# Ledger of designs, part 83: designed miniproteins, single chains, continued (5)

Each design is a single chain, and the fold is of that chain. pLDDT is the mean over its residues in the fold that is shown.

## One batch from the design tools (miniprotein)

Design m19059
Fold by ESMFold2-Fast:
Structure m19059 (fold): chain A 72 residues (1-72)
Amino acid sequence: SSVDSPEERLKTAEELIKEDPNDAKAYYLRGHAYYELKKYEEALKYYEKAIELNPNFEAAKKEKEKVKEKLK
């Protein structure tokens, strides 16, 4: 399977979080994988966690706004 699959990206993000639970980028990748799987509530949770760990994470903030639009 392609490394670009949402399921494979989710596994990668989960492994990164296991190695470093404070890795903001890993939470961003997990949120993005859930977004691709159309699991918007889970995507929102992990984008918020990424922003909590790195308040200047502009990419996570932009993706959070996209997710909020999907949850309307």
Scores: mean pLDDT 84

Design m19060
Fold by ESMFold2-Fast:
Structure m19060 (fold): chain A 72 residues (1-72)
Amino acid sequence: GPEVIRHLEEARRALEAGDYEAAQRHLVRAYILASDDPEVSAHIAAAGKALGAGDREAALAHLERALRLARQ
C-alpha cells in the first residue's frame, strides 16, 4: 500500500545520504506494513540484512526491487 512505498522511498533517501540508522528504521516499518505481501517482504528483509552486513549495493538493489513490486 501507499505507506509501504513511502517508507521504502524514505529508506532509499536515507541510504543514499549515508544515514544507515534512518534507513534501517524505515526498512523495519516497511517490513511490518508489507506482512501480507511475501515477495515485497522478502526483498525488504534482504535489504535490511545486506545493510546490516555493510553491503550498501546489495541493500539498494533489494530496496529498488521491493519498490517496483510494491508499486504494481
Scores: mean pLDDT 88

Design m19061
Fold by ESMFold2-Fast:
Structure m19061 (fold): chain A 66 residues (1-66)
Amino acid sequence: TVTFPPVTKKLGEKLSPEDEAAVRALAERWGLSEETIEQLLKAGITPQQLANAARALEAVRADPPT
């Protein structure tokens, strides 16, 4: 009866510990709630893309664009 979310959310449950830690670090750094992370996953952003974004943000912090 209830429409279940797409495969991307199920992939989140099987996320590697390292990728999950990266996503959690991103959430803590930017003040994002777990609901916001789930909303991004529902919008079609993969857990790996979120993990890559967390790594990119860490790199930007080390070397600012100016």
Scores: mean pLDDT 62

Design m19063
Fold by ESMFold2-Fast:
Structure m19063 (fold): chain A 82 residues (1-82)
Amino acid sequence: MDEYARELIASDPEAVAKSDEWLARAETLAAQGRLDELRKLIEEVSKEAKNTDSDLATSLLYIATILRIVGLQIDVELERRR
C-alpha cells in the first residue's frame, strides 16, 4: 500500500514525508499507550486532508494514514482491556 501510494504521488514528496512522520509518531504513541495523543494525531491528519488541494493519490495516502492510526488506537484500547 505505502509503496503504491508513494509511486502515485512521486511528484509530492512532502505528502509522503508527512505520512511517514505521522505513522512514526502514531507507532511511538501506541507503544506508550497514549490514546488521547493518538486521537489528537488523527484530528491533525484529518485537518491536513481537508485543507489540501490534493489529487486522488494524496487523498488516498492521507486516508490510509488515518486508517492505520485508527487501527493502532484500537490495538491500544484492546490491550488496556486485558
Scores: mean pLDDT 73

Design m19064
Fold by ESMFold2-Fast:
Structure m19064 (fold): chain A 66 residues (1-66)
Amino acid sequence: MDELLLKNAERLVELDDLKSAINMAKVLFGQKRYELALEILRKVLEKDPENKEAQKLLKEVEEKLK
């Protein structure tokens, strides 16, 4: 199931639908699925390193993983 979610997020990033990928990461963050949210946000930032929304969410996820 997690592999399918990650694959769907990767496809959204490839299609430049970064907003949908970030929204998926937000839902997963709310579900406390921090590792999967982190992986999706890293894919978004590989495509758009200057994406402030993704950068902010990534920091919040990293704080939860400490």
Scores: mean pLDDT 82

Design m19065
Fold by ESMFold2-Fast:
Structure m19065 (fold): chain A 51 residues (1-51)
Amino acid sequence: KLDEIRERALSVKDTKETLAQEFLKAGYYIEAYRILKNMKKEEEIKKKLKA
């Protein structure tokens, strides 16, 4: 199930980038986008914490 795959991918932070690439190659563009978007949010949070 896509929701389960997405949830597992997001919980594995060491492989988020790899999983996003795998979703893109498999044609799951929405799932890949969700992973990349969440990674971007993490970067924004870290940036604000440093400020």
Scores: mean pLDDT 67

Design m19066
Fold by ESMFold2-Fast:
Structure m19066 (fold): chain A 57 residues (1-57)
Amino acid sequence: MVSEEEALRRLRDALRAAGVPESLIEEAVERFRRLVEQGVPVDEAAGEAFEEALRRA
């Protein structure tokens, strides 16, 4: 299981590699943090935030 910090780093890197605008990357990071606060596992939260950012890009 990855740490929250490592998952955030991977999320940011993956979104930048996919060409997602920085504003949407910031929104994805905020969504990831909210999901983790709600008890969603870090890996699932990162996946959901990534998919939402790609959908909006």
Scores: mean pLDDT 81

Design m19067
Fold by ESMFold2-Fast:
Structure m19067 (fold): chain A 79 residues (1-79)
Amino acid sequence: AQEDAEAIVEASRSGNFDGAVSTLTNILTTRDKAQLEAIASEVPDKEKPNIAAYLKLLIQKGSGTLKENAEYLLSLLEK
């Protein structure tokens, strides 16, 4: 959970769009909802807006599990 949150934060801060999308896609397609809740709790508040922007892009372009889990994680980060 903490390692996944750190990976997402690092990827989103890198300015590498493809790297951030790849990291988020892998986590969103391989983790369950309980793991996503744990990840959301480990993300610092100051990093949440940047990660939310990438999640919105994945929701727009994604389908199935990726879109559903991206919407779920986004809802947790915006609370």
Scores: mean pLDDT 80

Design m19068
Fold by ESMFold2-Fast:
Structure m19068 (fold): chain A 58 residues (1-58)
Amino acid sequence: EVEELKEKYLKKMTEAAKAGDLDAVSQTAADLYRELVALGVPAEEAQRLALQVANDAL
């Protein structure tokens, strides 16, 4: 569940990064954070995971 979300959002962020749209990367990371919190992931952990995925996409 969480791992599948991370993979899905990593692909979206990678596409945005390739297009040079860093604003889209940031927005997609925020969307991932919101989705993780909605699944019951603690806010601090969700933020850490979203930042990790964004870093992996760049």
Scores: mean pLDDT 81

Design m19069
Fold by ESMFold2-Fast:
Structure m19069 (fold): chain A 66 residues (1-66)
Amino acid sequence: MDDNDKAIYHLVEAARALADGDEETAEKHYEQAAKLLGISVEAARRLAEQILPHADQVLADLEGRG
């Protein structure tokens, strides 16, 4: 679903911002993902941390879907 794909995009962007040390940008993306998925910002942060090692592949999969 479009909202889920947008949420995954925000989680990937949050993971990249976190890797770059940009906490403010990461938090904004956590908030957007949390709203789209109906979860807490803390849960969105945990998901972004899990995605970080695979961020490029996750983003490529999203682009391949739409």
Scores: mean pLDDT 77

Design m19070
Fold by ESMFold2-Fast:
Structure m19070 (fold): chain A 109 residues (1-109)
Amino acid sequence: SREDVLAQLRAEIDRIFKETERKLDELKAAGASDDDIYSVLLEALRRITQVLLRHIDQLTPEELKAIVDEVKKRILELADKYGLSDEQKETLLLAVDAIRRELIRRREA
């Protein structure tokens, strides 16, 4: 059902974020660079985008926007928590906004 799809999708996204935070904790403990942290967050965003693309026809444009806005907030919170530069945070936000536009465009087509 639609409710089952939304619940499954949210659970899969939450799993990606939990795995990402564990990886970021490992990198922080190892004294990794901002570039390493940034790369992990970009990979999380890529994985989440693939999840959304797999379910795109099952989501309304409104549901897609809400989920992407939730993802944007969580990416920004992790970027702040793990000390990314303002430039890297800006680049991540631009990437999320580009993904949001592309997903909505594909869903509305």
Scores: mean pLDDT 88

Design m19071
Fold by ESMFold2-Fast:
Structure m19071 (fold): chain A 72 residues (1-72)
Amino acid sequence: MKANVEAALETLRRDLKELLESNEVSDEQKIEALERALKGLEQLRKEVSDPELLKRIEELIEEVEEALEELK
């Protein structure tokens, strides 16, 4: 379970980076994707008790929040 969650977080982080670097995606679409990611991460944080995974989730939440601030 832990390894699968960690891999999913790494995939999400990569996908979000590619999305943000894309010139083909509108700011509105980027915001929508980031808001969906944030909601999912906040839900996952409530369900995960592993300290290492919680730290990774919190770090990714901060990255998503920073990206949302830059797009506003």
Scores: mean pLDDT 79

Design m19072
Fold by ESMFold2-Fast:
Structure m19072 (fold): chain A 60 residues (1-60)
Amino acid sequence: SELEEKLKKIKEALEKKDYETAYKLMQELQDELEKKNNYKDLEEASKEVGKILEEINEKQ
C-alpha cells in the first residue's frame, strides 16, 4: 500500500531524529490524501503517526 510505504518512511525519519524530513513527508502525505478527498486515510495516517511518536518518546 502507498499509505504503508509513506508511513514507513516517516517512521524511519523520526527514528533517525530527522524531524525536517519527517515533517516534509507528513505534509506530502496530507496534501496527497486531501487532494483525493480521502479523509478516512488521512485520519488513519494521523493516528499511526501519533503511535510512532509515542513509541519514540518511550525510547528516551
Scores: mean pLDDT 77

Design m19073
Fold by ESMFold2-Fast:
Structure m19073 (fold): chain A 60 residues (1-60)
Amino acid sequence: SMLQQEMEEAMLYMAYGVLKATNRLDELEEVLEKLKKKAIERGADEARLDKLVEELLAEA
C-alpha cells in the first residue's frame, strides 16, 4: 500500500537524521542497506528505496 511504502521510506529518513545528529554517518550505508533489505522483504518497492538510499548517501 502507499501508506506502507511511505512508512518504510520514513524509517530511512529517520535513520539518516539520527545518525547525523549523533555523529555516526560512518554507519549510514550499513544501516540504510539493512533497513532497505527488511523493507523489501515486507513488500516495499525496491526501485524507490534504491533511489532514496542513493539520495541519502549523497547528502551525507
Scores: mean pLDDT 86

Design m19074
Fold by ESMFold2-Fast:
Structure m19074 (fold): chain A 68 residues (1-68)
Amino acid sequence: SSELEKLAEELKKRLVEAGIADEESAEKLKQLFLEGNITVARVAIKELEEAGDKESAEIARKILELLE
């Protein structure tokens, strides 16, 4: 969906800007979300929460909700 694509792109940009991931790794993560990989979405939420990035974790939670 268009909403999933927007959220995945937003999360990608945030991860690159925060120095958490390079552009290639963040693009791969985005593609996994677009493929419906629920496990990757759950892992991303946990890692972002542990990193203290609450806003990025909320974006990842919205992605998970769209995949379920």
Scores: mean pLDDT 85

Design m19075
Fold by ESMFold2-Fast:
Structure m19075 (fold): chain A 61 residues (1-61)
Amino acid sequence: MELIERIAENLGVSKEKVIESLLQVASLKGTGRRIAIERLAKDSGVSREEVIEAIKEVLKK
């Protein structure tokens, strides 16, 4: 949740909204998912690896 909090602050949205966005990105396939991850990373000022980590944390339940 630490990483999700940071993304939320950088985007100016709630943690719940970030979780929803991460789940939407996780539902994408192949190249589309990769592009969405890169865009979210750029917009939130975190690395692509950090976005992937946040997605894994959300999917962990």
Scores: mean pLDDT 79

Design m19076
Fold by ESMFold2-Fast:
Structure m19076 (fold): chain A 65 residues (1-65)
Amino acid sequence: MKAALLETAAKILGIGFGVKVKKVEIKDGNLHVEVESDDEAVRAALEAQLQALAKERGFGEVYVE
């Protein structure tokens, strides 16, 4: 349930950044997001936004590749 909310948030934020989110999964309490972007700054910005949301929901770290 909480994982589905983070997946939806990742997809919405991806649209805002103009990138396609290819995959979202939760492993060992950490959020892993794969995006179709070679822009390191865009990945870092998306990671920061999702990290803030994840901390509020009791998840660990966020990784954007």
Scores: mean pLDDT 74

Design m19077
Fold by ESMFold2-Fast:
Parts: structure tokens; sequence; C-alpha cells
Structure m19077 (fold): chain A 56 residues (1-56)
């Protein structure tokens, strides 16, 4: 839904800013409310790639 996309956009911004803990929290919320949205999923995957590259 729209809320999931908005949360996913915020998570991606936080990941780009290096705020990984906050990004992970919003990724969890975005999946709960918008996991069925293709747009939300793309944003969450981009956030995950940034986080995994830095801490994995």
Amino acid sequence: GREGVALAEKALKLAKEGKYGEAVKLMIYARKYGFDSPEARKLLEEAKKIIDKKIG
C-alpha cells in the first residue's frame, strides 16, 4: 500500500545516510504494510544491498 512505499523510501534514505539501525526498523514496518507492492519491494531491496555491503 501507499504507507508501505513511504516507509520503504524512508528506509532507503536512512541506509544511504549510514543510519542502518533505523533503516532496518523501517524495512520491517514497510514489509508488514507494503510487502505486496512491487515499488516497495524494489526500495527495500536497494536498502538491503546498501546495508549488506557495509555490515556483511
Scores: mean pLDDT 77

Design m19078
Fold by ESMFold2-Fast:
Structure m19078 (fold): chain A 81 residues (1-81)
Amino acid sequence: MLLSEEELDRLVMRTYLEVQEALAAGDYEKAKEILKEFAEYLKENVPKEEAIEILEKLYKNFSKIDPELAEIIKKYLEELK
């Protein structure tokens, strides 16, 4: 389904918070699942250029927090480019 810009912004923010909550709980596998599901959702439901922009922002943010999570995002970026 197509999302509005506001709905997409809320989804991005919610995903970021959910990943941080999983990391704080020590549930690294849950953090990976959340990111993979989000990236797949963007790939299927968001225009390619917008999906790339969102994933690049997440990649930069997670590279500062956890390089392994950032690597998951990078794989999806490579598939979209």
Scores: mean pLDDT 79

Design m19080
Fold by ESMFold2-Fast:
Parts: structure tokens; sequence; C-alpha cells
Structure m19080 (fold): chain A 60 residues (1-60)
């Protein structure tokens, strides 16, 4: 199991990012605490990073 923590500018950006991740892969556990997003998954870390990069691209 891999865990990745990301900090965003504000809670609104964190929530938008979390929604995109949930749409891209519902198997990823996504937790939002203020401007911080915690991703927990059995996916390899390289796949989690790939999802993060895609979600950031979709957010912009």
Amino acid sequence: MNELVLNFKNEEEAEKFAEIIRELDPSVKVEVEGNRVTLTSDLPIEKLIGLVLRAIGDLL
C-alpha cells in the first residue's frame, strides 16, 4: 500500500483535485483535510504519480 500527501493553495483546489482523482480511479482512497489531500492505494507509486500529474493537468 502506497500513500501520497499533496498540499494545495486552498481547500477549493484540494476538493477539485480530489474529485478528479476519484473520477480517474475510484479504487484510490482520497482524504481531504483543508488544503491537504492524502491518497492511499495499492497501486504502484509510479501509477499514483501518473494519476496526480493527469489530475493536475485537468485542474489547470
Scores: mean pLDDT 83

Design m19081
Fold by ESMFold2-Fast:
Structure m19081 (fold): chain A 95 residues (1-95)
Amino acid sequence: MSKEELEEEVALGVAEISLSVTALAAEKEGDKKSAEAIRKALEVLNEAVEAGASAEEAIEKAIKVLEEALKENPESESLKLALENLRKILEALRE
């Protein structure tokens, strides 16, 4: 396995776990709308990977879903946390 392939697999795994945990936290707190938006971001991430997108492209698509959701619910701490986590993963992939 190349270093680049390993870094992409790790980034995707961390993104998936982060989205899953944040969605569960949102649902537990009663923020069903944010939980549904985060789950949609996870679905978009997985669909992009299955379609042959890079980790960077898949994460960027998930970020866009979360950014649109945050416009409708700007006070959601769960959406802000999910966005911050994905942006940090994306930055690490670019460096």
Scores: mean pLDDT 84

Design m19082
Fold by ESMFold2-Fast:
Structure m19082 (fold): chain A 55 residues (1-55)
Amino acid sequence: SMEKEKLAEEGERLVVLGIVTKDRAVFEKGLELLREAGLPESRIESARAAFEKEL
């Protein structure tokens, strides 16, 4: 699952970037990659909650 590891790493990177830059498109791209990587829904929900609080 090197491909899944790459998706998770890139997804996390884009989520953080989207939060820092307040860029929803970048943030959502990150969440899409995290879903493809099979990361827990709780982590995806936490990221969304954090992003909404930054707006």
Scores: mean pLDDT 81

Design m19083
Fold by ESMFold2-Fast:
Structure m19083 (fold): chain A 85 residues (1-85)
Amino acid sequence: MTPEERARELIEEAEKKLDEAVTALNQGNYDEAMKLIDEAIKLVDEAERLLDEMPNPSPELRRRVVTLYAAAGILKAAAELMKSL
């Protein structure tokens, strides 16, 4: 497997974890949602590390990493706020 293929797999797993986190939030399972968000962030961190080691990283994968960090941050803030209500 190439580093690019591995980075794509990590990004796809992170996207899946954030989808699961949205489902958990909709069910009122805020602790589970936060756990899934943290797991997604770890996957995105690993993907970013792989992309940083590449001489010519895919601009598509770079944008997906940025989007996932933004989405994770928003979802985490929402989970923390909803849990505090």
Scores: mean pLDDT 88

Design m19084
Fold by ESMFold2-Fast:
Structure m19084 (fold): chain A 62 residues (1-62)
Amino acid sequence: SEIEKLIEEAKALIKEGKYEEAAKVLLELMKKDPKAAEKFLQELYLEDPEAVEKVILAIVEL
């Protein structure tokens, strides 16, 4: 599905340290499916809380 593709793209960008690009993908995910975006952020926080901080900072700076 389109939602699954956005989640996989966001994961790949985060692994590459591309937080600004990941933030843009996450914003699109939030617009299309806010519950999926919330679940993604919760799971990311459990795995890598620093990545969540960097993504949120990138969103604020957009």
Scores: mean pLDDT 84

Design m19085
Fold by ESMFold2-Fast:
Structure m19085 (fold): chain A 105 residues (1-105)
Amino acid sequence: MTLEELKQALEELRKRIIDIIREGKKNNMSPDEIVRKVAEAIAEFLRRYEPKLTPEQRAVLRRFAHRVYETVRDMAENNMSVEEAEKKIDEIYEETLRELERVHA
């Protein structure tokens, strides 16, 4: 798998996570349901892509998954606003891209 393919797949995952959060809040979805849908999206991504990745890339993506999961849980439990969660997810995404570029070199 190329770095560019992985970056594109990760961008699509980020967009999907943000869409789940926005639609979930708009439709008054329960906190547990929002967390579950985000966890399912991340699990599907990892099942599809982890077998094609180096151990270092897998470690980076597992850290991404953990950080996003914690952020979504905090937002769902009202410890963080939707806007703060979206900003934090974007920060995690940008940091993850930098880590992937570092381990690809």
Scores: mean pLDDT 85

Design m19086
Fold by ESMFold2-Fast:
Structure m19086 (fold): chain A 101 residues (1-101)
Amino acid sequence: MKEEARKKAIEAANKARELLKQDTSDPEVEEQLREVFRTMAEYAEKAGVEEAADIARLLAGETPKSLDPDDPEVQRYARAAARLAERGLEGTLDYIIEQLK
């Protein structure tokens, strides 16, 4: 189960990399990217790779349900956002793929 979930998360991450080579200002490409990031988040979570799942949820446009900065969900979101800011989108996808191996 975890190995199969990792494989599916990696496949989704590679699909996101392919979509990023297209015009990301196209609403159809943007929606496909959002769906792929949701799939990546689901399988990264099933694989037990929490950081990859948190980053994928952020990239899918998910926001914390809480506004409390002391909430663990808000803290995880902030860490995922910091990783994206540090590495950029392509570097963050490379990082996710590496975490899922």
Scores: mean pLDDT 79

Design m19087
Fold by ESMFold2-Fast:
Structure m19087 (fold): chain A 114 residues (1-114)
Amino acid sequence: MTTEEITRRIADVLNRYLRGEITLDEAAQEIADIISSAKTREEIIHAVKNVLAAYARLRQALGKEEADRFVDRLIDLIAPEHPEVAEVLRHAKELWDQGKPLEEVFREAVERLR
């Protein structure tokens, strides 16, 4: 899978979820499948960046509780195969709860996955 394809697929899932076309569980599962289909470290990093951007957009559009529900479900789905990605997403959520800007959260997530 290419980085461009990862970006497009995650954006599509997010847009379908925001339009009410798919459930939270369906959206989280589709994103988990995208992460699991990543073959390189760079593809995983790009997928995580797009997930963090999606979380920020969900938090703005639907509020913290709904965005947290989405990310928590995604973490549960990916943790068995990608525990390092699950941990990075948990840490990113904690940094946002502490009031860290999105750019700092992205930087720390990328650094942990390198």
Scores: mean pLDDT 83

Design m19088
Fold by ESMFold2-Fast:
Structure m19088 (fold): chain A 69 residues (1-69)
Amino acid sequence: SRRKRIEEELERLKKQIREIYENLPLDPVKSLQRLQELLDVPSVDPSMSLEELEELLEKVFLRKLREKE
């Protein structure tokens, strides 16, 4: 059940990234700020693809999960 909850949280975060990415052309500044906050990084390259953002999210999520242990 712990593994399932971790997977569900990761999927929720991926959904949020997708929603922010879809709004990037409408409000790039705010979308990039939201991505920075969600990914807990100092900057996000606006030329990054959705796949690159999801990969970065997974790396950050796994790092934070390891730190909480």
Scores: mean pLDDT 75

Design m19089
Fold by ESMFold2-Fast:
Structure m19089 (fold): chain A 88 residues (1-88)
Amino acid sequence: RELPDVLLLVSRDASKILAARPLLEARGYRFEGVGSPAYGRRYRPDLEAEDQALVAIFLRKSEPQRVAVLRLEGDPEAALAALRAFLA
């Protein structure tokens, strides 16, 4: 029930990441950046993702200890519903 210090959003669709940002910022996350799966592996070395996927990094703390990965799949409404459920 405690939110992770780092949340990685994985999606093939940048618009899903953009739609997720206000929800995460409302919960105290700061947008660090977006890139390839190699970028996400800086926080999660075992991250499994498609080579063409986008990985966005959100931080709550400067010294993060707990990292979670959330995949924004399906239609945009379903992806945001999954994020809202995760943040509840």
Scores: mean pLDDT 82

Design m19090
Fold by ESMFold2-Fast:
Order: C-alpha cells, then structure tokens, then sequence
Structure m19090 (fold): chain A 97 residues (1-97)
C-alpha cells in the first residue's frame, strides 16, 4: 500500500517510529507537508490523484480547525487516518495487520 504521512512544515519530530512501523508492515511511506494557504481537502485530493492508497494525518491541528479536518476526511476521495487524538473515530483500526 502507498501511504502518505501528512504533517505541518517542520513537524517531523517523533514521526520516525510511526513511519518505521508502517514500512515494517509492508507499506511504502512518503512524508508530505501541508503547504501554507492550501486547504487539507485540496492536499488530500492531490494525493489521491498521485495514486496514494491511504493518508495518515500526523498533525491535524496545523491543517485547520477540528471541523475543517473532519469535513476534509469525510469528503476526501481517499481513506484518511489520524494520529491526533482529536479524530479517534478515524483511528488506526483500518490498518489491521
């Protein structure tokens, strides 16, 4: 599975363990930073067009308000999971193995 780990610029600290865990599970992981002035939904649509199978939000608070993040996850053409405790309903349960 081709996975995009979406984070705010400079917020890579502490993500190494998560990246390693997904790679050990047999996934290809790329880190993508949300650009200033770009909405999360537009970033998610662009990643879907690039052929990513899954997006993981590492820092959803830097991507907008809780409601904006929730709407982006609901409207995204690609599955989205969050490491933030803000969106526990979208948690890591979908990764299975």
Amino acid sequence: MKVALVTAPGSLRGLDEAVEAFRKAGHEVEVVEVQPGESLLETLKRLAEKGYDLVILADSSAAGTVEEVRKAIEEAPIPVLSFDYIAEEAGLSGLGR
Scores: mean pLDDT 65

Design m19091
Fold by ESMFold2-Fast:
Structure m19091 (fold): chain A 58 residues (1-58)
Amino acid sequence: EEKKKELEKLIEEYAKKLSEITGQDFEAALKGAREAASEFESVEEAVEHLKGLLEEMS
């Protein structure tokens, strides 16, 4: 369950950065981020992927 909370936090952070960079609506970016995360078979894989994306965007 802790990993699910971490995933939700990363999804929000990624969507926020994506919205800032692209000028996209935050809710639309959030939906896209959640859909991308759902493509992974495990919460752990989604967390690792989003962490990598956020690091690349830093």
Scores: mean pLDDT 77

Design m19092
Fold by ESMFold2-Fast:
Structure m19092 (fold): chain A 85 residues (1-85)
Amino acid sequence: LYATGEELVEQAKGAFDKAIQAEKEGNKSLAASYETAGLILVSAAVYFGTLDEKAIELLRETAQRLRDAGLESTAKAVERIVEKA
């Protein structure tokens, strides 16, 4: 993999931040695209690397922000992936 697990987590956070923004703007298709990209990046980070506690905490905080934005299913998916880390 060309990125570290921590780098993939940061990229996932960026994707989820864009998903939250798209959802707030009412662009559901763009939000879904960024949600999917974020989930792929989080899954890759957990699968290919060992995440430190700070990276895990960042993902938990990101899941809470997704939930607060109304993206409940994606928030639950992130929490489930983090349980494996």
Scores: mean pLDDT 81

Design m19093
Fold by ESMFold2-Fast:
Structure m19093 (fold): chain A 74 residues (1-74)
Amino acid sequence: MITDEEISEAMAELAMAVEITVGTRRIAAGADPEEVIREAAERVRELARKVGASEELIERLVEELRRRLREAAA
């Protein structure tokens, strides 16, 4: 069975996935990639902390977010 901790981790991962999707669309529409990445990273950190994700997981998610949005901007 999924634990409460695993649910928190899944919610944090979902937040990252949403921000990647939205950020990719914003960059495609002409938004500044570094501004989009900065804003998305801040939102992921804030939400992940609120759902109780570990700091290690938060850093891993933020780095993955930055990597994927920079790839979308290239």
Scores: mean pLDDT 83

Design m19094
Fold by ESMFold2-Fast:
Structure m19094 (fold): chain A 50 residues (1-50)
Amino acid sequence: SPRTEELIRRYIAGELSLAQLAEALGLPPETGLAQAERLIAESGLSYDLR
């Protein structure tokens, strides 16, 4: 979703931590960090760092 992409861009820009990204997406505390990492990888936005 556009919101997910915007939050990932803010994380890449250093405006959010991974934990803040997971919380902003409403992800569970048990798996939220792993899900946030997966969403970053699947969005392709992490490639902007390369």
Scores: mean pLDDT 72

Design m19095
Fold by ESMFold2-Fast:
Structure m19095 (fold): chain A 63 residues (1-63)
Amino acid sequence: SQSLQQRLSELEKELERLRKELEELRKQYDPSDRKQVLRIIGLEIRIIGLEFEIELIKKKLAE
């Protein structure tokens, strides 16, 4: 449906944005910086969630 295709596009854009943010944080990775480590973990969890949602929408669009 049009709504699912729009949602898919929005999620793919969000995924790209979060992946870029994660890459930038990893370039300055300091394991002693607990706040940075938690932020990286939070981004990784959000990325996993978006990837699952994208796959579910793709399966639904494929019937």
Scores: mean pLDDT 84

Design m19096
Fold by ESMFold2-Fast:
Structure m19096 (fold): chain A 61 residues (1-61)
Amino acid sequence: SVLPLPDVMDDRQLRSTAIGYVLSQRSGDLDSQQHALSILRQHADPDQIQQLLSQARQRLS
């Protein structure tokens, strides 16, 4: 399969977005949660998203 060239995120940006999602969950900011999840869904598959969120929670603990 051919991957698209523009609008890609590197690992740092994905990790930062996952951290933002976890922080939004802790604060109860539903709008920020939906925004971060939307970005993650555009750039990662569901399994990758779960791993990113798990790693973000570990980093924030």
Scores: mean pLDDT 77

